# Ledger of designs, part 110: designed miniproteins, single chains

Each design is a single chain, and the fold is of that chain. pLDDT is the mean over its residues in the fold that is shown.

## One batch from the design tools (miniprotein)

Design m3815
Fold by ESMFold2-Fast:
Structure m3815 (fold): chain A 72 residues (1-72)
Amino acid sequence: VSYEDVIVDLGRRYGLTFTPDAVKRIIEYTQSIKSDENRRKTLFDIIQKLSIEKKGQTVTAADVEAVIKEIS
């Protein structure tokens, strides 16, 4: 299963819809993480933060950038 599929599936569970650019940005950010464990953790952390702020809403690339900036 691809990270793209994981992002979309997790988002659906939290009532989030992602734009294609939002999914791409999450993948691009996490692909720089060399440890698979840390990459997975960061992926889930991003989605969880987005779920708190954007539950039931469409997540844009700008929303993803804001979360990334906070955790970086």
Scores: mean pLDDT 79

Design m3816
Fold by ESMFold2-Fast:
Structure m3816 (fold): chain A 68 residues (1-68)
Amino acid sequence: MSEEEILKKATEAAVRLMQAGADEESVLSGALTIATAQGLEKERAKRLAEEAVKKAKELLKKGFRLPP
């Protein structure tokens, strides 16, 4: 998968976790797990996970929702 596709999947997972009431650490951990499972190096995966959580927060503020 491209890094763009990984970011999209991590962002979608972060949105779902936040909708389920997960805390920020759990959401970040979930996004990081997706990035590392796709073969990204640790520091790159961390940056992508942080960006995914940030994008998920912005989407939720704008009223975006995903099914469970």
Scores: mean pLDDT 81

Design m3817
Fold by ESMFold2-Fast:
Structure m3817 (fold): chain A 67 residues (1-67)
Amino acid sequence: VNAAELVREAAAKNGGRLSGGQLARLLVEKAGFSPGVARAIARRALALAGDTTASGEQAVEALAAAG
């Protein structure tokens, strides 16, 4: 499963942005990441955004940095 594509699709369906909880849940449920790794990626995405939500592209950038 292409995790970057899943993240882009989810963000597009959610007004272009994902919360940390939404991103972590998506990575665990659809991409097979462990909860710890998923939460680390979500925290990085939010740090890149400087906000409580991250864009799909910021989430993809955090995902790429993790793997």
Scores: mean pLDDT 83

Design m3818
Fold by ESMFold2-Fast:
Structure m3818 (fold): chain A 71 residues (1-71)
Amino acid sequence: SALEEHFERMAEDARRWAERNLSPEAREEVYRLIDEAREELSKAKTPEEMVEIVRKLQERIQEIIDRELAE
């Protein structure tokens, strides 16, 4: 529950930031990654799996941000 609450807060913050700062295409990519991570978390059986899912999401979002800001 605490991890799920943390994830949803992080996801809301990421969506809000993307809406204000990213192109429409990059925005949709971030939304898709968040939705995929939420689905993966619902299927995760261990805390280790959940931490890895969140870590990979953060890395993928950062790659999108870095790509968009490179111009």
Scores: mean pLDDT 82

Design m3819
Fold by ESMFold2-Fast:
Structure m3819 (fold): chain A 97 residues (1-97)
Amino acid sequence: AMADAEGQRTLDLVRAHEEREIAKLQAEADKAKQDMIDRGDASNAELEGARVIGEHEGKIAGDGYVEKNKDKISPEEQEKLRKELVDKYADEAVAAL
């Protein structure tokens, strides 16, 4: 049935998208670590990698909160909350090392 095919296609697209986003995030974290090493700051490479991952997680959390509350909060408050969650998750990721 067409509905069954569309459902399967949606699940396949979601899985492929998640796999690509995870690989992209890992590559961005690895690049940030390598850039720190290349600068002669290898001692902070792990902290920079953790920050990149934390910023990504904070962005997902912020986007999710804004989507649920888009009719209840102003665009300026939306941007403030996105920034606060990105900063919070980045700080927590660095602190966990």
Scores: mean pLDDT 76

Design m3820
Fold by ESMFold2-Fast:
Structure m3820 (fold): chain A 80 residues (1-80)
Amino acid sequence: MKYLFDIVDETTGEVVGKIEISEEKLKEARVSTDKPNRVHISMDGTVYAADVALGKAEVPQEILEDPNAKFSLRFVKEIE
């Protein structure tokens, strides 16, 4: 099973991307579906929580290049 999350810019509150995370990685990283989870996004679009690579997301390069950008994951839905 996979879980769909919105990637939210904490400064603007806007959704800047989406990521699908496997159940295994969700549990390994302790990512919650009932609260926002802080993440780090590398310049290649790889999303990390608790040093766990969750997957890659398409986030505008302009936003990734902002050194003050702060991101969180917000649960959307389960995917089959």
Scores: mean pLDDT 79

Design m3821
Fold by ESMFold2-Fast:
Structure m3821 (fold): chain A 98 residues (1-98)
Amino acid sequence: SRAEELARRLESDDPQKRIEAVREIGKLSPEEQERLAPALVRAAKDDNPEVQIAVGEAVREHADIPALRDAAKALLNSPDEEVRILGALALMTVVAAS
């Protein structure tokens, strides 16, 4: 499926391809995004802060999907302060939508 293809692209050695995969996941149906929530949690722990930021932006856009809450929580553990701030904002949005 497209969801399986995007989950595979999140494992690319190219951080730009991982960012693009996160953004494409954000364009999927809520049900498909829910299925990919574990992959987004892994992307929230990515060693590249730009990939982590893309996850935070996707979670904020889709705050109506409670399964994405764990991805927002994972961002709070980032060594990057900007990523942690975005994670907090994303988590607040998801909690408010619940």
Scores: mean pLDDT 82

Design m3822
Fold by ESMFold2-Fast:
Structure m3822 (fold): chain A 97 residues (1-97)
Amino acid sequence: SLKRAFRLMGEVARAVAEGDTEAAVRALLEGRREGFTAEAAFGAAMGALDLAFEGREEEALRALEAMREAVRDDPVAVKTLEAAREAVEEIARRRAA
């Protein structure tokens, strides 16, 4: 269901943006159980970018690492989360310059 996929994506994004790593991992694993791992991982990337633009890159990186470990056996999800990590680090580096 497209509606369910978007809802799960939004749940993960919100949990990450709120700095709630445990809720983010739980929502990601729920997405995985329902076959929406890619959408859930994309939600995680969106929430992490929001945190990074707010200067909360340490929280973003902690959440992304916990989620990466939770889905380590899914190479597509891992690549999405790693791309998000690289983007967060780039935003932080440009802010520090």
Scores: mean pLDDT 87

Design m3823
Fold by ESMFold2-Fast:
Structure m3823 (fold): chain A 100 residues (1-100)
Amino acid sequence: MFPSALELARRLLRRVREFLETTPNPTQGQLDAAYRAAKAVIHFMETLESEDITVRVGAVLLLIGAELDFELMDVLKPLREVTREEVEEALREAEELLEK
């Protein structure tokens, strides 16, 4: 298992949730970073049962990259246009996967 990566995923989702609750008018860069963070956690959880260790390592690297992008969200340009609703949906899916 990946206990440190699972803790990273859980911490990242908590930070994304807190950000959305405290930021009523986020920028597109902030929304894109939050969306990618939630999606990285979903991908990580989905790959836990993968037979290919390179797929699992790739998911952990994506999760680390997404955390870095979230830390830099105020200075990075958005890669895509994302709505608050899309971020909330991805966050709920990621949180549900971590609970099960």
Scores: mean pLDDT 79

Design m3824
Fold by ESMFold2-Fast:
Structure m3824 (fold): chain A 140 residues (1-140)
Amino acid sequence: SEEFSLKVQKLINIANEAVERVFKLIEEGKSRDEINRVIDEAVAKIDEILKTLSKEEQIDAVFTIINALAVSVAEYMLKKGYMTREEANAFIAEVLKYAREGLKKINELPDEEVHEGLVKLIRDVFNYLVDKMIELKKKK
């Protein structure tokens, strides 16, 4: 539906803005606590939109969010010279494989537990991506 497409676009925008804010904080040497605040704010905004979607729409939207997060982080790592193009592509593929496996498990949960599982998956992926950015920056 048009309404669903607009909500998905809002979710992609939240993810991209959060990644850009995290980049700036990492570049400025800000604390992990300040980075966590950005993650918490982004996840809260995503949670509010996901609550308005059906179970199937939430699962599809969450995959799209994780893809947007992984691509934005990989593009940052590539631009900074922390990854090659081949490493960036492999990294995106690995994150999306993890997301697909997580979503499959969440889809098998009772309907009342699916939403919480999806929000946790987004938070877990975002934290993994942030830790990877910090790790690779330290090697350069």
Scores: mean pLDDT 89

Design m3825
Fold by ESMFold2-Fast:
Structure m3825 (fold): chain A 117 residues (1-117)
Amino acid sequence: LPVSVLVVAEAEVPEEEAEAMAERLRRALGEAAAEARATPGVLSVEYDVEVEGSRVTATALVVAETPEAAAEAAARLIRAAREAAGDAPVRVRVLAGSEETARLVAELVPDAEVSVA
């Protein structure tokens, strides 16, 4: 059965910089999502970036054939988001569809807050 991973990355920036941050995140996630979709075993990758005042939230949903494919795709998206944010602190939360997927994501991205759905 396919496995899923939901990634939520939040950045707090001055309100005047929020739209520029959102554009950087959309570009980085677009590229990372395209690369992830080209990977064998990845079934779908969807992402969205929302701005609420000084808060920029990037959300990505990965669906894959295996925990390994799902975790690797999620890790790629998280790294892309953190790199695009630069010096801005980013809080990353991950909701994994299985304990095995959660464990693999935590190994690849130890600074992310990982939970099981």
Scores: mean pLDDT 88

Design m3826
Fold by ESMFold2-Fast:
Structure m3826 (fold): chain A 75 residues (1-75)
Amino acid sequence: DPERQRALEELRRLIEELKVSPEEAKEFLELAEALFNNDLERLSKIFKEWSKDKKHLSPAVARVRQHIFDLAENR
């Protein structure tokens, strides 16, 4: 799906601009893929890990997370 690929590239660009770690970038991409595939088990595990690490609640991380959710909801 070209639209999903473009959205994923825009997400990667946002991650790069926000200077998140490679590990955090991987987590955000995994979240985006889980949302696009409606993989509720994977999504649940990601959210559980994010709530354990309060770092995921920083303003920069919250912006990337919101962008991923917006990409999944805007169909």
Scores: mean pLDDT 68

Design m3827
Fold by ESMFold2-Fast:
Structure m3827 (fold): chain A 80 residues (1-80)
Amino acid sequence: SEELVRRGERLLAEGRRLLAEGRRLLADPSADVTRAVGTALLGVGLAVEAALLGRRAIRESEDPELIERAQRLIEGAAAL
């Protein structure tokens, strides 16, 4: 299902952005640590949801293109 893959790709992109922001905030001594941790955890949560959507897309699809995109989605999430 293309909708699962596209949704997962959007969630992974947002998760990457939030993890990068959380990491930046953790390196900033003037930043609120609670905000930094919360931002990073939200990023991780979105990456996990993206991986779960990718796994569902692989189970539900026989389209090689969608399976390859879903596999890249899972690999991208695991690399965060």
Scores: mean pLDDT 86

Design m3828
Fold by ESMFold2-Fast:
Structure m3828 (fold): chain A 87 residues (1-87)
Amino acid sequence: SELEELLVEVVRILSELKGMSEEKKEQQIKGVREIYASLRNAPTVLRQFAEELFEGAIEAAKKKGNEEAVKKIEELRRRILELIDEM
């Protein structure tokens, strides 16, 4: 699913910004795939989860002074919310 892979990309960026080990990054990616699978038929709840994920990711990027990560997360947010709103 395009939406699943975009959520994975946000989690991958957040994990890198937090300096997570490769093993922990893989665990986070697995976790978001499981969350997506459980929430894919509940768009309102999935939207709430996604908004919280974006807030955390943008905060982490701003803390690191990584303006390119902020722009990428904001682009991903726009596309993800568009896809959820079309569900």
Scores: mean pLDDT 87

Design m3829
Fold by ESMFold2-Fast:
Structure m3829 (fold): chain A 58 residues (1-58)
Amino acid sequence: SDAALREQAIQQGIKRLNEKLEEWEKKGITPSMDEIGELNREVADETRALYEQQRAQA
């Protein structure tokens, strides 16, 4: 269903965001607010693309 595809894309986005934050933590990097903003935008764009791709393949 469309709702299930949206939820799947959102969950993948959350996972992606957490993976990037953990990567920075492991490298001892304290991200700036601008870097966090860029990451959030990147993840949002990837989530949207995944959702649209999943819909096109259904």
Scores: mean pLDDT 81

Design m3830
Fold by ESMFold2-Fast:
Structure m3830 (fold): chain A 87 residues (1-87)
Amino acid sequence: SLREKLLRRAEEEIRRLGAEQGLSEEDIRVLIEAVREALERNPSITEDDFDNLFLPQLRGLIRQQPDKPAEERARELVEWVESLFTS
């Protein structure tokens, strides 16, 4: 499905950036589950939305705030996605 494809792409990106930033396996899992939740709650998200809005935000949360707890980054990601699709 599209959601499975997008989740796989996000997981690959999280694992790549997580390795660069020294994230734990637990932190990586928390972020992957946040992406799963965001995609499940927002089934109207297109591949273009994912590439142009979702992935840049995800990269920013991992790269620009590496010392921020994964749970806080996960919450910010879910809240950000909700803000785009519930307005």
Scores: mean pLDDT 75

Design m3831
Fold by ESMFold2-Fast:
Structure m3831 (fold): chain A 73 residues (1-73)
Amino acid sequence: MLWEEAKEKLEKGETSELEIDITIALAYMHYAVGDKEKALELFEKALEEAEKKFGEDHPLVLIIREKIEEVKK
């Protein structure tokens, strides 16, 4: 019941957001050291995770898509 819903909210809010933040940070680090291909793969992974957990309308998803477009150039 409510317990199951609370567990999902905690996983989506805290754990899922933390995982995505870490993936984005790693992508940025690879981009900064010149590993453009690895950075792109990590941003794409973060995008998939954000879409699955928050939905495609979430601001984080839009930010990740923008970063992917910048890296592709």
Scores: mean pLDDT 73

Design m3832
Fold by ESMFold2-Fast:
Structure m3832 (fold): chain A 68 residues (1-68)
Amino acid sequence: SEIEKISEEIADLVMNKGSEEEIAEKLMKVGVSEEDARKLAKYLLDNREKLSREEIIEIVKEFLKLYG
């Protein structure tokens, strides 16, 4: 699914030192507002050391369910 693909791409960006902007842009591509996309991107980057790749994927998937 598009959600699954985007969630994996975002997790890879977070794990490999991607920027807040790159993560936010991917979220905006699937209909997330710029404000909410930047908030999620910052949260994931700030908590990168505490989150596994699988946990990041699940967080993004759950978040995207709120946007339809």
Scores: mean pLDDT 84

Design m3833
Fold by ESMFold2-Fast:
Structure m3833 (fold): chain A 99 residues (1-99)
Amino acid sequence: SKLEIIKEILEETKKKVLEAFKTNPREKFEAELNKIVEEFKEKLKEKLPEMSEGDINAIAAGFQSQVLYIVENNTDFEVFEEKLEQRVQELLQNIENSL
């Protein structure tokens, strides 16, 4: 289903964000996140070509803003991972409700 594809891509993207958080200083994290979010958009376009650019951009912007909100308030990896998991689940629920 469309939701299952979005979920799979989000889970892969979440793993990349967690790795970027572990391996980059805060000053470089935002640039790495931008790259990850652009790859996320491209995967959505590839796997779900029927989705509008507006919908893809809204999902990607939602994800990016949640990651930035968490990282500004947390420096501990375990706390970051827990909060990112929670926000990804909330984003997936919002997407499901809009389908």
Scores: mean pLDDT 84

Design m3834
Fold by ESMFold2-Fast:
Structure m3834 (fold): chain A 71 residues (1-71)
Amino acid sequence: KLEEAKKKYETAKNRYGAAQLVYDSAIEAAEKLKEVDPEKAERIRNQAQDGLDSAKAEYEKAKKEYEKVKK
């Protein structure tokens, strides 16, 4: 249904946007931390990347479904 696909798309889009903001903040924090604890900086970067990748995958899936039923 169009309404269900739209809601899922909007939810995934919002989560992806939030994940991008978290990623940006984590990268900034990791850059500051890498001078003191490079291993922890790398861990923070990797965790943020994993979250972003997951959110992006859900967003792309929801977007394709919405585009398919939108036509």
Scores: mean pLDDT 81

Design m3835
Fold by ESMFold2-Fast:
Structure m3835 (fold): chain A 86 residues (1-86)
Amino acid sequence: SELEKAIEEARERGYKLGLEIGKKSTKEPPEVMANTAAALAELLAELLEDPELYKKVVDYLLENSSPEDQELVEKLAKIAEEAYKA
């Protein structure tokens, strides 16, 4: 389905973004951040089937995140939205 393709594309793009962020860490494997970012991108892409729920979840994440994590959430939301619209 188009949704399954969007979820997989969002996961892959989220993984790549998280991997680049994780490479800046000296103490943990970059795959830890990569997997976290991939999982969040996947979830956000899936939630785009319900725009009201999607907005509520994104707003919650932004409200409960540090400024640095807010930037990550915004980038992952953009990835999910681009994958869903493709």
Scores: mean pLDDT 83

Design m3836
Fold by ESMFold2-Fast:
Order: C-alpha cells, then sequence, then structure tokens
Structure m3836 (fold): chain A 81 residues (1-81)
C-alpha cells in the first residue's frame, strides 16, 4: 500500500507540472494538495479524481491532463497488485 501511495503522489506531481506549463495554476495547486494526501497514506483515488473532473469541465486541457493521469494511475495500480 505505501508503494502505491508513493507512485500515485509522484504521478500527481508530474500532472501538476504539466498543468503549470499550460497556465492552469489553480488546477496545479489542487493536484499538489491531492499528492500530499496520498503521501500521508490515503488510498482513495477515485473520489479526488471525480472532484477534479467537476472543476475541470470548462477546460479541455485540464480534462486531458486528468484523463492521462487516471490512465497512468490505473496502469501502475495493476502493475503493483
Amino acid sequence: MEELNKVVAELLEKAAEKAEEKGEYEFSKQLREVSEEFRKGSSNIRKPMEEMYKVAEKSPEVRSILEELDREIQREGERIL
């Protein structure tokens, strides 16, 4: 469980960097906050992703980042399990 939480936190930080590069600074902050939650031992991935999709609805670029992040998290989860 700790290994998965660390990997998810790293993926969230990478997504935050991509968001900053696209000028989505508020979304980048949200991703970094969720990353910190995972580093603290949270294992709930789906709820944070759903909330970010709601706030990202108006931005195609933010939605694209979330879709890629969700796919990467699922892939790494399958690899670790």
Scores: mean pLDDT 71

Design m3837
Fold by ESMFold2-Fast:
Structure m3837 (fold): chain A 93 residues (1-93)
Amino acid sequence: AVEVAKETAKILEKKAEELEKLGDTESAKMLKQFSLELEKAAEAGDVEAAIRTLERAIESLKQHYKTAPEKSKPIIKEAIKALEEALKALKEA
């Protein structure tokens, strides 16, 4: 459970770096924030906090995707998919 949250946080950081290279600092900031929140939940061993952060991140990114730059949309979509897979793994554990 903790390992899933840590791995997902690393994925979000990598996607944030890709977004920064495209000049999308706003989307990058969002991914970095959710990455930090997942790392904090993992360090605390708080699986419920990790689940809540994943659910909030998925909703926020789906809404942001509608107004995101076209170049950023594939990266944001990949981030959403990673968050959804992590949420499924934590709920099935």
Scores: mean pLDDT 85

Design m3838
Fold by ESMFold2-Fast:
Structure m3838 (fold): chain A 89 residues (1-89)
Amino acid sequence: MKVDEELLKKLEEYAKDLEGISPTAAEVIREVIKAAKEGKLPKGFHSRASAGVAAALTVIGDGLDAGLPFEKINEIALTILKAIDQIEE
């Protein structure tokens, strides 16, 4: 199944918004987009759950350190989990 293009666009917008605030969080979001587009889990992960949790936790930590609102951090993390869940195992 093709990954939802609108969900990928939303992630690309988040990555662009975060580039000036938290470059590390922006990079993690872009790696999620790449994995979803390629239909392959990021290197070093053996499950969608493992990859999704790792990416979400990184964005949560970096977002809190950068002073982002919790509501925005939560929305980004949930969108990451949805994108990763669309990758075949």
Scores: mean pLDDT 75

Design m3839
Fold by ESMFold2-Fast:
Structure m3839 (fold): chain A 71 residues (1-71)
Amino acid sequence: MITDEQLQTALEYFRKALESTDKEEVKQYLVKGLRSLGRDLSEAVDKLSLEELKTVAREMIDSLEHQLSLS
């Protein structure tokens, strides 16, 4: 099961992705965040644009903040 610590770790990585201006750095932070949640979507992430990557990060942040509020 995903722990609150894993959720917080993923949230930190997704926040760093939003703060980054380099596409490769955004991709690396997204992959690290997703891996903290037990997911490996590196191939899917490689196909996304910088704006799409940041959209995913923002949506994940919103979702994880909601999940943490329930814990």
Scores: mean pLDDT 79

Design m3840
Fold by ESMFold2-Fast:
Structure m3840 (fold): chain A 70 residues (1-70)
Amino acid sequence: SLSEEEKQKLMLEKLEKLAKELGADSSSLSLEEAEKIGREIAEKGSKSPEDLKKAAAVYMVYVKQQLEKR
């Protein structure tokens, strides 16, 4: 069995591959920028494919932060 952190790493790898194929990149986002974008998407209700790509990038930033801090 895998720890929660190891499960998140495997999920993140799969999500990074999918997000890269969709053109969503988390590497250019700071945590503050990700939080701002996440709030805007949540307030809109994530109606567009563009917002979905942004949501994926924001999610990856949060997961990376959790993995880095442990």
Scores: mean pLDDT 68

Design m3841
Fold by ESMFold2-Fast:
Structure m3841 (fold): chain A 97 residues (1-97)
Amino acid sequence: LSEEEKKEKAVEFLENLYKSLQEAAKQSKDEQVKKAAKKAAEIVKELIPEAKEDPIKALQELVDKLRKLAKEEKNEKVKLMLEAVADAIENARKEIE
């Protein structure tokens, strides 16, 4: 992939992930899952500008932030959700490299 294609793919992935997390927050009946999905969506949104500059670094920072949140989380459902989101982002990063 060209550097421009890497940026485009990373931004598209993060924008789609943001929408998916917002929808998960809206549809969830579990208040802790709802709050976690909203927080994850906010972190994703904050890293979209970074992905426009350095897509690989932005995706890695997002993985690291979400895995840190998962480690600190006591709710098993929230922990599994955050780990699954981090794994999806790590896979997207590897596809873009």
Scores: mean pLDDT 85

Design m3842
Fold by ESMFold2-Fast:
Structure m3842 (fold): chain A 89 residues (1-89)
Amino acid sequence: SASELAALMAELAAEVSPTLARAFALGAEDPDLSLAEIARRLGLSPAALTRTLRRHERALGELMLDRMVEEGRISAAEAEALKAELAAA
């Protein structure tokens, strides 16, 4: 669910950005919140939150892939191939 994904993203984002960890935690508490509403609750403009997310997008993707390997959902080799795709995007 969106709430479960937001909760996972909050956990992963804590390793990368305290701001994104708080943003995803707010989304997990209320999945109906827009990005603009989350930004407002954090005292940020929507543009500032979007820039922070964009800056950390690759690192968050890599952490998600590492978690999927840990959970046995994908192989380590598959995760490395997908990390290469993230780097190319």
Scores: mean pLDDT 84

Design m3843
Fold by ESMFold2-Fast:
Structure m3843 (fold): chain A 57 residues (1-57)
Amino acid sequence: MEERRRLEQRLEDYDRFLAETDPDLLASLEAAGVSRDELLREAERERRRTTEQLRRL
């Protein structure tokens, strides 16, 4: 149950990041050499992975 709650919290964090991404933060990261598109793709990949882990619990 604790592991499930942890994964659910992580999923909510990714959902919030994808839905309410701070444009200023993304611009700052892009200026530092981090691709905005790659960052969003990685967040979506981790969200999918977390969802799959929740299914197995």
Scores: mean pLDDT 71

Design m3844
Fold by ESMFold2-Fast:
Structure m3844 (fold): chain A 84 residues (1-84)
Amino acid sequence: SIAEALEREAEKVAKAENSEEALLTLYMAEIALAVLLTTEPPHPLLEEAFELVRRAIELAERGDLKGAAEELERAAELVREYEE
């Protein structure tokens, strides 16, 4: 599921050696959610999850990889709620 992918990506962000590595993972998460937002009907959980991924990107750009991972984990939780 996309939620499971986001959970794995959050772990990768948390373990990233630098912001560049974390940002690559976060951009992949952003693209996956953007595709989901364009293929699925509008849903508040998906819109909030996308906003959390955008926030994670901003945190990673500032070097806060722990904060970025935590926001991506929250996005994964919202997508999991949507999938249920």
Scores: mean pLDDT 85

Design m3845
Fold by ESMFold2-Fast:
Structure m3845 (fold): chain A 107 residues (1-107)
Amino acid sequence: SNKDLALHQIEVALHELETIKELLKNFTEDNKLTIMTHLLSVGGGVVVIKNMAKRQNNKDIVELAEKAIELLQQAGKKFLAGDLEGALKYIEEVKETLEKIKKQIQS
C-alpha cells in the first residue's frame, strides 16, 4: 500500500540519520565522503516522501517534508563549514521532523 511504502521510506531515512550522527561524532577526514553520501541519500528519500504526499493532497506531510529538507540543507552547510556540533543539532531536528511525519502516516 502507499502507506506501507511511505513508512518504509521514513524508516530508511531515520536509519540513515543515525548513521550520519555516529559518523559526525567520530569524524575523520576519511569519513567525509561517506557523510556527504548519506546526507544526499536522506535528502532524496525525503523528496520522495514529499512528492508522494503531494499526490495524496496531504498538506501537513508536505509541510513537514519541506521543513526536513531545509533543516537537512542547514546540516550540510554546517558540516561543510567544519561546524560538526551545528551539523549534529540540525540532524537531530531532521530526525524529530521525520518522526512527526511517521506518526501522521500511522494515524
Scores: mean pLDDT 90

Design m3846
Fold by ESMFold2-Fast:
Structure m3846 (fold): chain A 59 residues (1-59)
Amino acid sequence: SSALERASASSGISVEALREAAAQPTAEEGGRVVLAERPDLGPGGAITLAARLREALGL
């Protein structure tokens, strides 16, 4: 929860969307959720953010 709140504050993505992204089986699928809220990041940026989120959550 605290990691999701911190990630939300720094990225501008909702906590709910970050939770959905973290629930995906891969960083690539999580990146699709991130990209829906932040299309400006591009696919690579969205996947990178999803991967960092998974690492922060110990996934």
Scores: mean pLDDT 81

Design m3847
Fold by ESMFold2-Fast:
Structure m3847 (fold): chain A 100 residues (1-100)
Amino acid sequence: MEELKKLTPEQQRALAEFLRRLSKDFAERFGDRVPTPEEIFEALKELFGVEAKSLSDLFNAPVKLRPDVELTEEGEKYKDIETFYGLFAHFAAEELRKKA
């Protein structure tokens, strides 16, 4: 969606799961609850150093993980991927493999 900080329920859940597996801080802060879109975009700002207003902002920008963020062991696999889109796609592919 192109609207400010709006996510579909599916996007919200997928991003929350991605961020929980990528970031130790995110996993500790939110636990089992699904964060609001606002909380998700704040977490993305913390990890990538960019203030995104929509998913399109992230997918159209060459945004990299900040070197000073604390990653999970799983998240460390993604630190060398150049874009948010690449990171999210790689995570989605790995998750599909785990469920197969």
Scores: mean pLDDT 66

Design m3848
Fold by ESMFold2-Fast:
Structure m3848 (fold): chain A 63 residues (1-63)
Amino acid sequence: SMSQEEAVQRLEEFRATLPEHLARSPLFAEAIEGLRNPRPDETRSPEEQAETVISFFRRVAEL
């Protein structure tokens, strides 16, 4: 399974592939913070957290 550090790296690598207006989204900063300092009620794995953000931006890029 994916580590917290690997999930952060995956998000940053994905972010680098996006147009600037999407790459600067506060959702990336929030996701990285959530990976580094998970809330007590966070039930998702680091991999699931990264995939949620990536899937969201893939859908936004289709619009």
Scores: mean pLDDT 80

